Designed miniproteins, single chains, continued (4). Designs and how they scored, part 79

Each design is a single chain, and the fold is of that chain. pLDDT is the mean over its residues in the fold that is shown.

## One batch from the design tools (miniprotein)

Design m14918
Fold by ESMFold2-Fast:
Structure m14918 (fold): chain A 87 residues (1-87)
Amino acid sequence: MAYEITVELLKKRGVPDEYIEEAKAEVDRLIAAGMDLTDEERAFLVAQLALTRYAAKQGKSGDEMAEALREGRRIAEEAVKKYKELQ
């Protein structure tokens, strides 16, 4: 699943486990609240949430937070591509 590959890529890129677990918990909360999220949508959400939470902890805001969102998107896109290549 692209979601699982995204989590492994976040760990490989040095995002601390605490922010990854917080992001996973928020994705689970959204699903429990009735959001019908695809594997790809879950991958993008977990990456963007983990990187923005980590950036916020480092005191980043504005343009630096926007860059964290873009990096999260790039990581999720890489994971989706890798998953499709394995099918």
Scores: mean pLDDT 84

Design m14919
Fold by ESMFold2-Fast:
Structure m14919 (fold): chain A 96 residues (1-96)
Amino acid sequence: GKEISEGGEKVSKKSEKEGNFETSEIMREGSKYMEEGKFSEASKRFSKGVSKGVKEKSSKDIIISTGYISMSSRYESEGNREESKEYYEKSKKKIE
């Protein structure tokens, strides 16, 4: 859904403001794949975002929110909309 793309963009912007540029770029790429309907590719990018966020020592909120977006996009790719929505809402609560 569009909401996961928006969530990824919010994480990307916050990461950029915190100086975590590689995490920001990966999250933006994930959001672009979500907008294109490439949910599997988006999920892979968001998963890389979690790993990069840890390596860049991103804030706890960024890392947790990125993890939730990764899970949300994975459930969306599997057609599990209920789990996708729940993880998206958890991400939104952490990043806002």
Scores: mean pLDDT 82

Design m14920
Fold by ESMFold2-Fast:
Structure m14920 (fold): chain A 60 residues (1-60)
Amino acid sequence: MEKIEELKKRYEELKKKHTPQQVLDELVFLADEIAIETNDPELRKKIQELVLEYKKELEA
């Protein structure tokens, strides 16, 4: 759960200074880093779902 909070905080910071596409690219990169670090399929799935929700918000 802490890694999910890290991703959420990063999203808020990135939105302040970057375009939607740049925000999405950084979130995907961070999500991949977290997935590699944890090697946890359940956490990876939750992070991917969160990134998809953010993508929908940024593209809406």
Scores: mean pLDDT 77

Design m14921
Fold by ESMFold2-Fast:
Structure m14921 (fold): chain A 64 residues (1-64)
Amino acid sequence: SAEERIAIAQEAVDLAPDFAEAWLALGNAYLAAGKTEEAKEYYKKALELDPDLEAAKKNLAALA
């Protein structure tokens, strides 16, 4: 479910808050749940940690 995906991605961020891919996963989980504004914030956080993370750049641009 969307809630389970968010919970798993949130746990990944809690375990590794400096890992850009964990924030990308959280953004993807929120986007899949229809929570676009929250997804944008998490993609921005991923890019703060890794500006070269192409998946986060592409997903954020598509939502702008």
Scores: mean pLDDT 87

Design m14922
Fold by ESMFold2-Fast:
Structure m14922 (fold): chain A 87 residues (1-87)
Amino acid sequence: SREEVLAEIRALYEEFLARHPDMPEKVRDLLKKAVEVAEKYLRGEISFEQAEKEFLDIINELARLGYDEAQELISRIFDLVRRHRAA
């Protein structure tokens, strides 16, 4: 369900924050934006194409910052969104 996917995304985000307490603010802001993009898509507020574009923009920005673990989290969130769309 939408609620289950949202709960899983939020759990992944909170776990990541707990494991990386010294994370740069810019990285934290990008991760928060990714969660917000996923939530908007799951609520039907934006298209999948718009969500995909925003996720790719976030991944690209995180790559420039050299924060590999954050890129993995965003990819996992995007995978959850893709699997929900396919169901």
Scores: mean pLDDT 84

Design m14923
Fold by ESMFold2-Fast:
Structure m14923 (fold): chain A 70 residues (1-70)
Amino acid sequence: DEEALRLVEEAARETDPARAIELLRRAYEAAKDPEVKRAIRGAIEAIKTASGELAQLLARRTLREIREHL
């Protein structure tokens, strides 16, 4: 899931919530591990209900969950 992790890291640095969601959706498609997919999906749903700095914090949390799973 190297490509998925790279996209999640890119999303964590993104300031535009819409762009962050796009990157996370691409990460979801690239992910092969079901637990990694669930973490990414959770982040996408959380970002849809938030904006600004909170979107970046949620993406960063997803990155931590993915790293801990690996």
Scores: mean pLDDT 74

Design m14924
Fold by ESMFold2-Fast:
Structure m14924 (fold): chain A 68 residues (1-68)
Amino acid sequence: GREEAIANLEEEIKKEKDEKVKHSLELILEALKNGASPEGVKKGLEEALKTEEDEEKKKAIEKALEAL
């Protein structure tokens, strides 16, 4: 559920040492806390991953998908 996704993302953010990856994960966490559905966020991230060219953003998307 949403609470599990939030908890998983908070743990990933705590472990993340790359500032850009951490910032991207924090934005995803904020969306979930503000009422975005985990399923909707997951679908959006899967689509974003197909077209993303930035390596750190790809890493953040992959970590978020693993947490969701």
Scores: mean pLDDT 80

Design m14925
Fold by ESMFold2-Fast:
Structure m14925 (fold): chain A 55 residues (1-55)
Amino acid sequence: SKELFEKIRELAIEEAGYTLLFLLYREENPEKAEEYLKKAEELAKKLEELIAERR
């Protein structure tokens, strides 16, 4: 469905954003970087589940 596709797109953009924030903060603020990495990993898992639902 279009609704499922848009949800996947939004989560993919958010996951990419958190991954970039992890890379930016990893040396300057490792604690904050770890929080961003955890968010990116949670979103990646949710993306896998939604992509499987499309099949």
Scores: mean pLDDT 84

Design m14926
Fold by ESMFold2-Fast:
Structure m14926 (fold): chain A 66 residues (1-66)
Amino acid sequence: ASEAAAHLTEAGKALRAGDYAAAAEHLRKAGQASGDPANGEKAAEAALKGDVEAAHRYGVALATRM
């Protein structure tokens, strides 16, 4: 839970900074730490495409696991 929360926080910072590669890496790790790697990977793919809205939607799904 705490590890997933830390990765979601760092992903949010990276998304706001436009660092989509860093955001994607943190979203994948958040998914792994929260037991939801599928939503973590979808969030990461959205972030890499610059689809911040989709990345945010999948990130919210990960937050429900905390």
Scores: mean pLDDT 80

Design m14927
Fold by ESMFold2-Fast:
Structure m14927 (fold): chain A 105 residues (1-105)
Amino acid sequence: MEEREKERQEVNRWIADKLREIASPLIAIAREVKRMLDEQLPDEELERRINEIAKKYGLSEDEKRELFEAVRRGKEAVIEWLKRYAEKNKYHPSDLKEALRIVEE
C-alpha cells in the first residue's frame, strides 16, 4: 500500500512540473537539461535530446551548440547557460529562479 502512495505522489509532482513547463519554456528547458545531467548520456543521445529541445522551444544553432558544451562541462556551465539564455530572451526573474533551483538541486 505505501509503495502505491509513493508512486501517486511522484505522479502528482510530475503533473505539477508539467503544468509549470507549459507556463514557461525556460523552466521546461531546465527540467530536460537536469535529466540529461543526471543520466550522463553518450554524445549521440545528448545531441538527439538537445535537437528535440531546440525544435520544441526554438533554440538557435549557437544556443544548441553552447547547451551541448555546457551539459558536458557540468552543472555550473549549465547554470551560466540558463542565465545567459534567460537574459537574451527576457524571461521573468521568477522563471530564472525556478530554473536555477531545478538545476542546482
Scores: mean pLDDT 76

Design m14928
Fold by ESMFold2-Fast:
Structure m14928 (fold): chain A 60 residues (1-60)
Amino acid sequence: SELEELAKEAEEIIRKGAPYLPLETLVEYAQKLSEALRKGDVEEVRRVVEELRKAVEEAK
């Protein structure tokens, strides 16, 4: 499903972003993602994934 694919993408971004971002920031994004996934809110999951991707890119 689209939600499952987005969850996998977010997990990969978090793993790759871990060396570049503070632990507190990673935990915050993980919590936001978890809540969006729990609610089944595909649009919110997409937003969290995009924000996380930008945060990792800016930290590099």
Scores: mean pLDDT 79

Design m14929
Fold by ESMFold2-Fast:
Structure m14929 (fold): chain A 83 residues (1-83)
Amino acid sequence: ALTGVERTYRQQLQRFIAQLKERIAREKPTTPEEIARLKARADAGVDHLVDLLSELFQATPEQRARMLAEGKARVRAAIEAAV
């Protein structure tokens, strides 16, 4: 359902961000290059999650675009807060 995909996405994104914070705590990226690679991998993870849920719930292109924008922004904020 259209309303269901965004709710499920936010729940999955929250779990992804929690796992990302644990990875940062374990990996302790310190160089700009390490942080850039972490950001790139996190963005790829958001892309994968959005694609998977968009296919599973038949999300509209507009919903997919909103989920991508939200996910990438939240992941960036989480990395910047944790490193």
Scores: mean pLDDT 81

Design m14930
Fold by ESMFold2-Fast:
Structure m14930 (fold): chain A 110 residues (1-110)
Amino acid sequence: DVEKVKEEALKKLEELEKKQEENAKKVLEDIENSPTLTPEQKALIRKGIEEAMKIFKEYIKKTKEEIKNSKTPEEIEKIFREKLIEAGRAVREEIERGMDEAVRLAEEEA
């Protein structure tokens, strides 16, 4: 049943989006609570996370629309494989980049 596959896919997509939002929130809280990071480093990381989340949410919205318009389970699987993995990778890389940059700034100022 293609409708059941769509429902399951949309559910997984919502769970992934929620997990990414929770991860971003936790990172932001850790950054704000950091005694070693400067206000400039904190602002830099915040911007990076906000930009990454914007990109991710755009991917999620487009993916949901494509899944809703899909006619076969194979189309749904392809959309999931191609878009969600890429979105997750982009978000993770952006967060890691921001953290790495902040650490480098801290090391240079030490």
Scores: mean pLDDT 78

Design m14931
Fold by ESMFold2-Fast:
Structure m14931 (fold): chain A 66 residues (1-66)
Amino acid sequence: MDPLEATLRGAEEALRLAETDPELALAVAGMSLKDAEELQKQGVDASEAIRLAREAIERARERLGL
């Protein structure tokens, strides 16, 4: 699987999980954000994955009352 596609899918999964399993969503989103930032350093446009991962983190934090 393409690393960018895998990272994007991880971020999308984290966003979906934010409502039902916010603690797992934080872990998955954190990993996807780190992978996406590494891809950006390599010249790959991972801006969408970064955006989705950050949105997932924010939603999960709100759900957890943080």
Scores: mean pLDDT 84

Design m14932
Fold by ESMFold2-Fast:
Structure m14932 (fold): chain A 65 residues (1-65)
Amino acid sequence: SLLLEETEALIRMAASSLGMKAEVKVEGDTITVEVKGASKEDLEEFRKIAKKLGEGSGLKIEVKE
C-alpha cells in the first residue's frame, strides 16, 4: 500500500540521518529494521521515531540490534 511504502521510506531516511547501517524488511503490515554499529543515544532516538511512525500509520515496526 502507499502508506506502507511511505512509512518504509521514512524509516530508511531516519536511519540514514542518524548515520546508521540499517537493513529494512517488509512482510505484510510489519516493517523490521536491523541496525548495526549504532550508539546507544542514536538507537534510542531511532526507536522513538519508529514508535511515532507506527502509532501514526497503524503499522507494526520492529527494531533489532
Scores: mean pLDDT 80

Design m14933
Fold by ESMFold2-Fast:
Structure m14933 (fold): chain A 104 residues (1-104)
Amino acid sequence: MTEFEKARNELDVLVRETLEKIRQAKTDEEILSIFEEFAQKVLEILRKVKDPEAKRELRDYARLVFRSLINYLKTRLKASDETVEKLEEIFRQFEAEADRILAE
């Protein structure tokens, strides 16, 4: 198993766990908290990857996952425009930190 495949599998497990938490969430504040925790855990997975190419591929994959999750929350769960804006801000902060990790 490549370093990327191992990290991607860990991320896929985290996505399933995050979706289950989102499904049980009753407020927009809970969804935001779950999404912030998800972003932080993805950054932890990214920091553990040592191969630069695997790290870049994982960051690109995570970006697609984030976009998919925000779209799901917007279209399926009908999150408010205010909540969607906050989700996109969390994603922007994730991208900035991920780029910093890749530059190390």
Scores: mean pLDDT 84

Design m14934
Fold by ESMFold2-Fast:
Structure m14934 (fold): chain A 67 residues (1-67)
Amino acid sequence: SKNEKLIEILKEILKNTDDESLKLTLKAVIEKIKNNELTKKELEDLVKLLELYGADPKLIEEIRKLI
């Protein structure tokens, strides 16, 4: 499913980050996706945050395809 793909991408970013604030944000977003509580606005804000943190551009592009 779209949500399952999104969770796997976010887990990959989580695995490759050492920033504790970003880790907490990613874990919170993953839980919101599992509970079907994530809004489109929150996902768009997450994409901007990931760009600011220098996350892998290919993973960011895959997230955008799921919005």
Scores: mean pLDDT 87

Design m14935
Fold by ESMFold2-Fast:
Structure m14935 (fold): chain A 79 residues (1-79)
Amino acid sequence: SKLLEEAKKLVEEGKKAYEAGKYEEAAELFGKAASLAEKAGDYKLAAEALRKMAEALEKLGKELEAGFWRIVAGTVELL
């Protein structure tokens, strides 16, 4: 799937941004990856990307937003 390939590429780009300390960029990349993974029907990858986005948001001091996306990830992986 083209969507799945793009989602996986965005997860790798997000990981690189996170390792570089670019947490805002990482959160955006992981969020986009989660959306594309969900559209491709890969709910496990979508949940993984949402949890990584939450980790990046925690680094930015956005604890409430991070908590919200962790709950969403737990729901998505049940699909």
Scores: mean pLDDT 90

Design m14936
Fold by ESMFold2-Fast:
Structure m14936 (fold): chain A 89 residues (1-89)
Amino acid sequence: MEEELKRLEESLKTAQDIGNLLAAVAYALEGRVDEARALLDKQTWLSPKARAQLDELIAEAEKIRKENPGLSPDERAGLFIRRLLEEKK
């Protein structure tokens, strides 16, 4: 039925959109900040407010990379997640 197909397409698009946001943060943690911003620029569905919040996350990820140049990208990702979880308390 068209309704099931539409629901699957919307779910797949939502998963892809979320994946693109996570990929942008991952790029920033690797020091690929220009690629992170370029990926966010392609997300035309983002409101200016949501984009500003993501730009803050990209800036925090870049700061973690600059402060921890001896850590691998995976280790920096773990540190970033820890900081996000601590701020939610």
Scores: mean pLDDT 73

Design m14937
Fold by ESMFold2-Fast:
Structure m14937 (fold): chain A 81 residues (1-81)
Amino acid sequence: MDIRDGNFRDIKLYSLFDTNGDGKVPEEFLELLREIAKLLGLPEDGYPTDEMINYLKKIADKDGSGRITLEELKEAIEKLK
């Protein structure tokens, strides 16, 4: 239980995306998440909510593994347009 609030959000995003293990989400993923938030009518400047994460898993997780690649996110955005 030694997870701080900010770190918890980053860990949640890290578990969803394939990153290098430094606990950071690449800026490219954050940019795509902001674009998805715009398309869904959500705040652009916020981190993704649990509802958005579940939605991303539903539309982008082709393998059902619970992990999303950068390419899968780009395809999800194309489908939302």
Scores: mean pLDDT 60

Design m14938
Fold by ESMFold2-Fast:
Structure m14938 (fold): chain A 60 residues (1-60)
Amino acid sequence: SKVEEFVEKVKKLLEEIKDVDKLQEELTKIIEEAEATLSEEDFIKLMKEMQKLFLEHVEK
């Protein structure tokens, strides 16, 4: 699904980008693309998955 594609993009950015400012910039671009591309329901699902991935990344 498109949501899974965006989740994978976010996960890859979290793994590859160590600079917090650059990571935030790239995440913002993905969020903007997702908002334009996804339905409201799928966008909400993506935001929940991103929150989980981000918390997991900063915790570990």
Scores: mean pLDDT 78

Design m14939
Fold by ESMFold2-Fast:
Structure m14939 (fold): chain A 55 residues (1-55)
Amino acid sequence: MKITPEEAIARLDKALEQLTPEQRKRVLELSIQRAKEMGASDEDIEALKAELEKV
């Protein structure tokens, strides 16, 4: 699949909006953990944490 980082994030965000708050928290927590394991930037991790705090 040819997806830009922005499109991938937008699709993930829209998918999370369709989940219950409990499911959103779980998915975001797992995403943050995997991002850290993959060496994602602090900015990317902070963005994911901001989404988690909105729930």
Scores: mean pLDDT 71

Design m14941
Fold by ESMFold2-Fast:
Structure m14941 (fold): chain A 98 residues (1-98)
Amino acid sequence: SLVEIVKKIKELMEKLFAGEISLEEFNEQVSKLAVEMIKLMKENKVPVVDIVTAALTLSGVSFNAELYVKTGKEEHRKNALLDLELLEELAREIEERV
């Protein structure tokens, strides 16, 4: 399920922000989930525009999470959480249409 993949990404980001996993471990696991997400969307014939939007939104989550870990600036944490919320909503909309 696309929603279950996004839930795993959320759990990884929560662990990263709690200091329970390293940035390297976070990036490795999110990259694996990104490949799984794209494969699942392609197998379910999701429109290319939705696949690209999901990939770009996930890139925003990863980029802002990394910036937060490196800088400690709250704005990057807020941006990562916002991008994650957008990804969760997109996943629900796609599953409702399939």
Scores: mean pLDDT 88

Design m14942
Fold by ESMFold2-Fast:
Structure m14942 (fold): chain A 78 residues (1-78)
Amino acid sequence: TQELLEEARELLKSDKEEDIRRAIDLILDAIERAQTREQAQEALRLAQEALRKSKTKELILRAIGAVLQAIGKLLDLE
């Protein structure tokens, strides 16, 4: 999980659409695998950053999905 989050963070340093898309996919995988609230909080923060950087409808919707899934995971891990 931590390695997925670190790779996503690195990809989000780029403004390239493909890098943002890959980061969202890694964030979604990290959310599914998250076992701690801290991991879910990091995934939420990265999902919000990806949403801020998203310029296309497809990326915006995917990033919103990641944000919602991270919130759901946080509620489960409370």
Scores: mean pLDDT 85

Design m14943
Fold by ESMFold2-Fast:
Structure m14943 (fold): chain A 80 residues (1-80)
Amino acid sequence: SKEEKEIIEEFRKLVLETGDKLEEAIENGASKEELLKIVEEMKEKLRELAAKIKDPALKEEMLELIELLEKRLLEYIEAV
């Protein structure tokens, strides 16, 4: 549906904006605690978007993607 396409686009935009925000924070010497807070904010917002999905299969896929994104970002932050 158009509504679900808009949610997917907002999801994609939020992920990209979070990536940019993390890179800027790292360049500015942000602490690991500050970087973790950025990831937590992304996770909360992405979960709210996933909650709006009416298709159960798509919702499950989005929730799995959120968990994968969090894991990869946390691994990246640990390497900083």
Scores: mean pLDDT 85

Design m14944
Fold by ESMFold2-Fast:
Structure m14944 (fold): chain A 80 residues (1-80)
Amino acid sequence: LSEEQVEKIKEEVTKALVEAGVDPETAERLAEEAAERIKEGEDINEVASRLGQEAYRAGASPQDATRVANTLVKVAEEAL
């Protein structure tokens, strides 16, 4: 992953988390952690599953948590 691809993942995932009702500071932190895990070579689906669970714990509905996880998979696969 290039620095530009990492930044794009962070921006898109942060936006999805905020739209899911996660506060902006928590959204930015979770998006950064997810982008860094993908950059380190962790499995995209495993990172997405973890992100979805964290979004739910941060106040997202189960449906919105699933949308956040799916957004990460889509953006990460488009970057690879």
Scores: mean pLDDT 84

Design m14945
Fold by ESMFold2-Fast:
Structure m14945 (fold): chain A 61 residues (1-61)
Amino acid sequence: SRVDRAIAALDSPSPTIRAVAAWGLGEIGDPRALPALERALDDPSPIVRRAAARAIEKIRA
């Protein structure tokens, strides 16, 4: 499904793709993404970490 593909995209070697995937998971709002987004909080890219934090906030709101 859309959420499964976005979760898989969090493993992309591109930080841009990982950030877009995190944002998209926040827009989808499916709590199934929470474990993957929590791991993305430790991503080496600060842009990905911010996108993951915002997505988690949006899903839990």
Scores: mean pLDDT 87

Design m14946
Fold by ESMFold2-Fast:
Structure m14946 (fold): chain A 115 residues (1-115)
Amino acid sequence: MLTEEEIRKRFMKITQKLVDIAETDPEKAMEKLKKLIEVFQKAAERLPEHRDELQADIDYLNKVLEEAKQASEEERRDLLIGAATRAVATFIRLAKEHPEYAEEILKELEKVVES
């Protein structure tokens, strides 16, 4: 079982990788946000009590993806960084509330940033 320190370090690494992608390759960052939506959908299936709040996060990511298509380079970067940071913050909260799912959430997110 993962320690709280190991969980914290892994989430920090995920956040940093997503931010780096958003700063260097916005098109790739948009694809990563689409993959994060898939992770939110899986989380909603496993945690039906959180379904409404996770759907709100999915709706927000879809809005950011649509706005990013029309945004300037600078505005697009800031939108993508903000969206990625917010998404990871939600997963950190879920991992704290449901420690038994923390490792699975981390593995899914690591797969997103590594693919």
Scores: mean pLDDT 87

Design m14947
Fold by ESMFold2-Fast:
Structure m14947 (fold): chain A 86 residues (1-86)
Amino acid sequence: MHSLPIDVNNEELLEKVVGLFYEEIQKIGLDEVIKNKSLFVEDMKTGKLHPIELTRNTTKEDIIAQVKEYAKENNLDVVELVLKTT
């Protein structure tokens, strides 16, 4: 399992962390990550994992947008990005 906290108000950090996860997803294979539904954003206060919606057309920018939207909807300044490895 790979997990890193992100301050969503720090756009440079958000882009760097999502970029690292996107590279790891590409190494594992995007189809495998989609099949296993293994990418999540975590609410660190509750420990709840919210799945990131992935398709074959999903870009790094799409993942950033989903992380920002989740944080905004839940009034969170910090989230954890989680990739579950088998």
Scores: mean pLDDT 82

Design m14948
Fold by ESMFold2-Fast:
Structure m14948 (fold): chain A 73 residues (1-73)
Amino acid sequence: SEPFRPLTPEEQAKLDEARKLIDEGVKLFDTDPEKARELFEKAMEIALSTPDTVESAVVLLRAAVGLVLTKKK
């Protein structure tokens, strides 16, 4: 069954870390696509390590989109 509980502070901190990595990846997308790819991959790993929530799914999707776009550079 899909978990509907709120995230713990530790889980929230992990997703906040992943969001920061995605934001940095977006900033580096045009100037350093290889570094951007590394950041998106790390964000994806973090999101996959957290519980299956809407928040983690959104982070995972953003990281996956960034990763796909950097591979086309």
Scores: mean pLDDT 79

Design m14949
Fold by ESMFold2-Fast:
Structure m14949 (fold): chain A 65 residues (1-65)
Amino acid sequence: ALELLEEALKSRDAAVRALAHEVLELVKQGRLDEAIEALEKAQKSENPEVVELAKRALEALKREM
């Protein structure tokens, strides 16, 4: 989960980097429920790169829970 988010911080897409930064900060603070909510909202984005990151990060986070 964390590795996927850290890789997303290197994305050329500013929206992808912004989502990765937001979710990574929430995870580091132990706010997992809020991190999941942010990812679920991001899945409804009009940006397909943001949607793809949100789906993959949600799957990875739920696997570690």
Scores: mean pLDDT 79

Design m14950
Fold by ESMFold2-Fast:
Structure m14950 (fold): chain A 56 residues (1-56)
Amino acid sequence: MEEEKRKRMLEVGKEAIDELEKARRDYFTDPSPEARERYRKVLKEVNEKLLEAAKE
């Protein structure tokens, strides 16, 4: 039960981590209001993906 859920979270997590890291680099390179909004949006999407993967 937990094993399959864990695999799903790991797969989703890999993609989410890449997206989050890119958004963080963008924000640090250009910490403008627009960059902050983009970072916040990506962070929310990453959290949603992880939460969905954790749901059963």
Scores: mean pLDDT 73

Design m14951
Fold by ESMFold2-Fast:
Structure m14951 (fold): chain A 73 residues (1-73)
Amino acid sequence: MSEEQREEVAEKLEREAEALEAAAETAPPELAAALREAARLAREAARAAREGDMERARELVRRAQEVVAEAVA
């Protein structure tokens, strides 16, 4: 993966984190907490992607998805 591709992935993850944070503002308390945790993980994934650690970025994205899935179950 090129540096430019890693930056695109990181920017996408940062935008997703912002969307999750915005959604948390209007969500019920239980879901709001999960959305904020998912946003935090997405921002960590963006940092990992910029550093070239794509395995860590994928693991953090997977964890973010699990947090949201558990909250809506």
Scores: mean pLDDT 84

Design m14952
Fold by ESMFold2-Fast:
Structure m14952 (fold): chain A 64 residues (1-64)
Amino acid sequence: EEAFEAARKEAERLGLSPEVIDAVLRNIEAQNELDPENPVTPEQARSIARMAKIGEEEGAARRA
């Protein structure tokens, strides 16, 4: 819940596309499924959003 909110806010702040934002949220969900007793923290969620932004920028640069 808090992690999802943090990820969404960070992704929106970074200007990620809706598709990438959805992918970030799915990544957090998958990590929580792997270890439900240690869910993704808001700080980790923001980190995932930042990593997605870096991946998007790098991918775009390589395709250009």
Scores: mean pLDDT 75

Design m14953
Fold by ESMFold2-Fast:
Structure m14953 (fold): chain A 78 residues (1-78)
Amino acid sequence: SDDETAKKYEEALKKAAELAKQTAKLDPLGGPGAADTLSRMGQHFADTVPKYKERLLKFSQEAVQEITALTQSLLQAQ
């Protein structure tokens, strides 16, 4: 069902966001690329399950903002 698919996509976005945060911590220069990948992934999932489009996009946008803030903080610390 769409509900089941949306839950799987949210879990996938959660895992991708976690990986992106780890990428930014290990290589802050890679942070923007990881954030961009997460943004595109969120858009693709939103396009696949339009019923949950707003929720999936909001999740990916919030995660992208967190990764961007983390990346900027880490770059300033260097």
Scores: mean pLDDT 83

Design m14954
Fold by ESMFold2-Fast:
Structure m14954 (fold): chain A 62 residues (1-62)
Amino acid sequence: VGVVDTTSSEGNYILVDGVRYYFESDEVENGDIVEVEPISDIKEVDGKKVADAKLVKVLGRY
């Protein structure tokens, strides 16, 4: 669960415990609270942890 950031060229992501979970969705906006499921291993990019995820549920809109 996390807050959506849409400013990345890699797509939408949420930041959880220092890991950016990128996921595809046409239904989310910046600041939405969502639940995602990781679908890839965590990789290190530019000193930051990233992973691919799948949108499970939109929990709230802010």
Scores: mean pLDDT 75

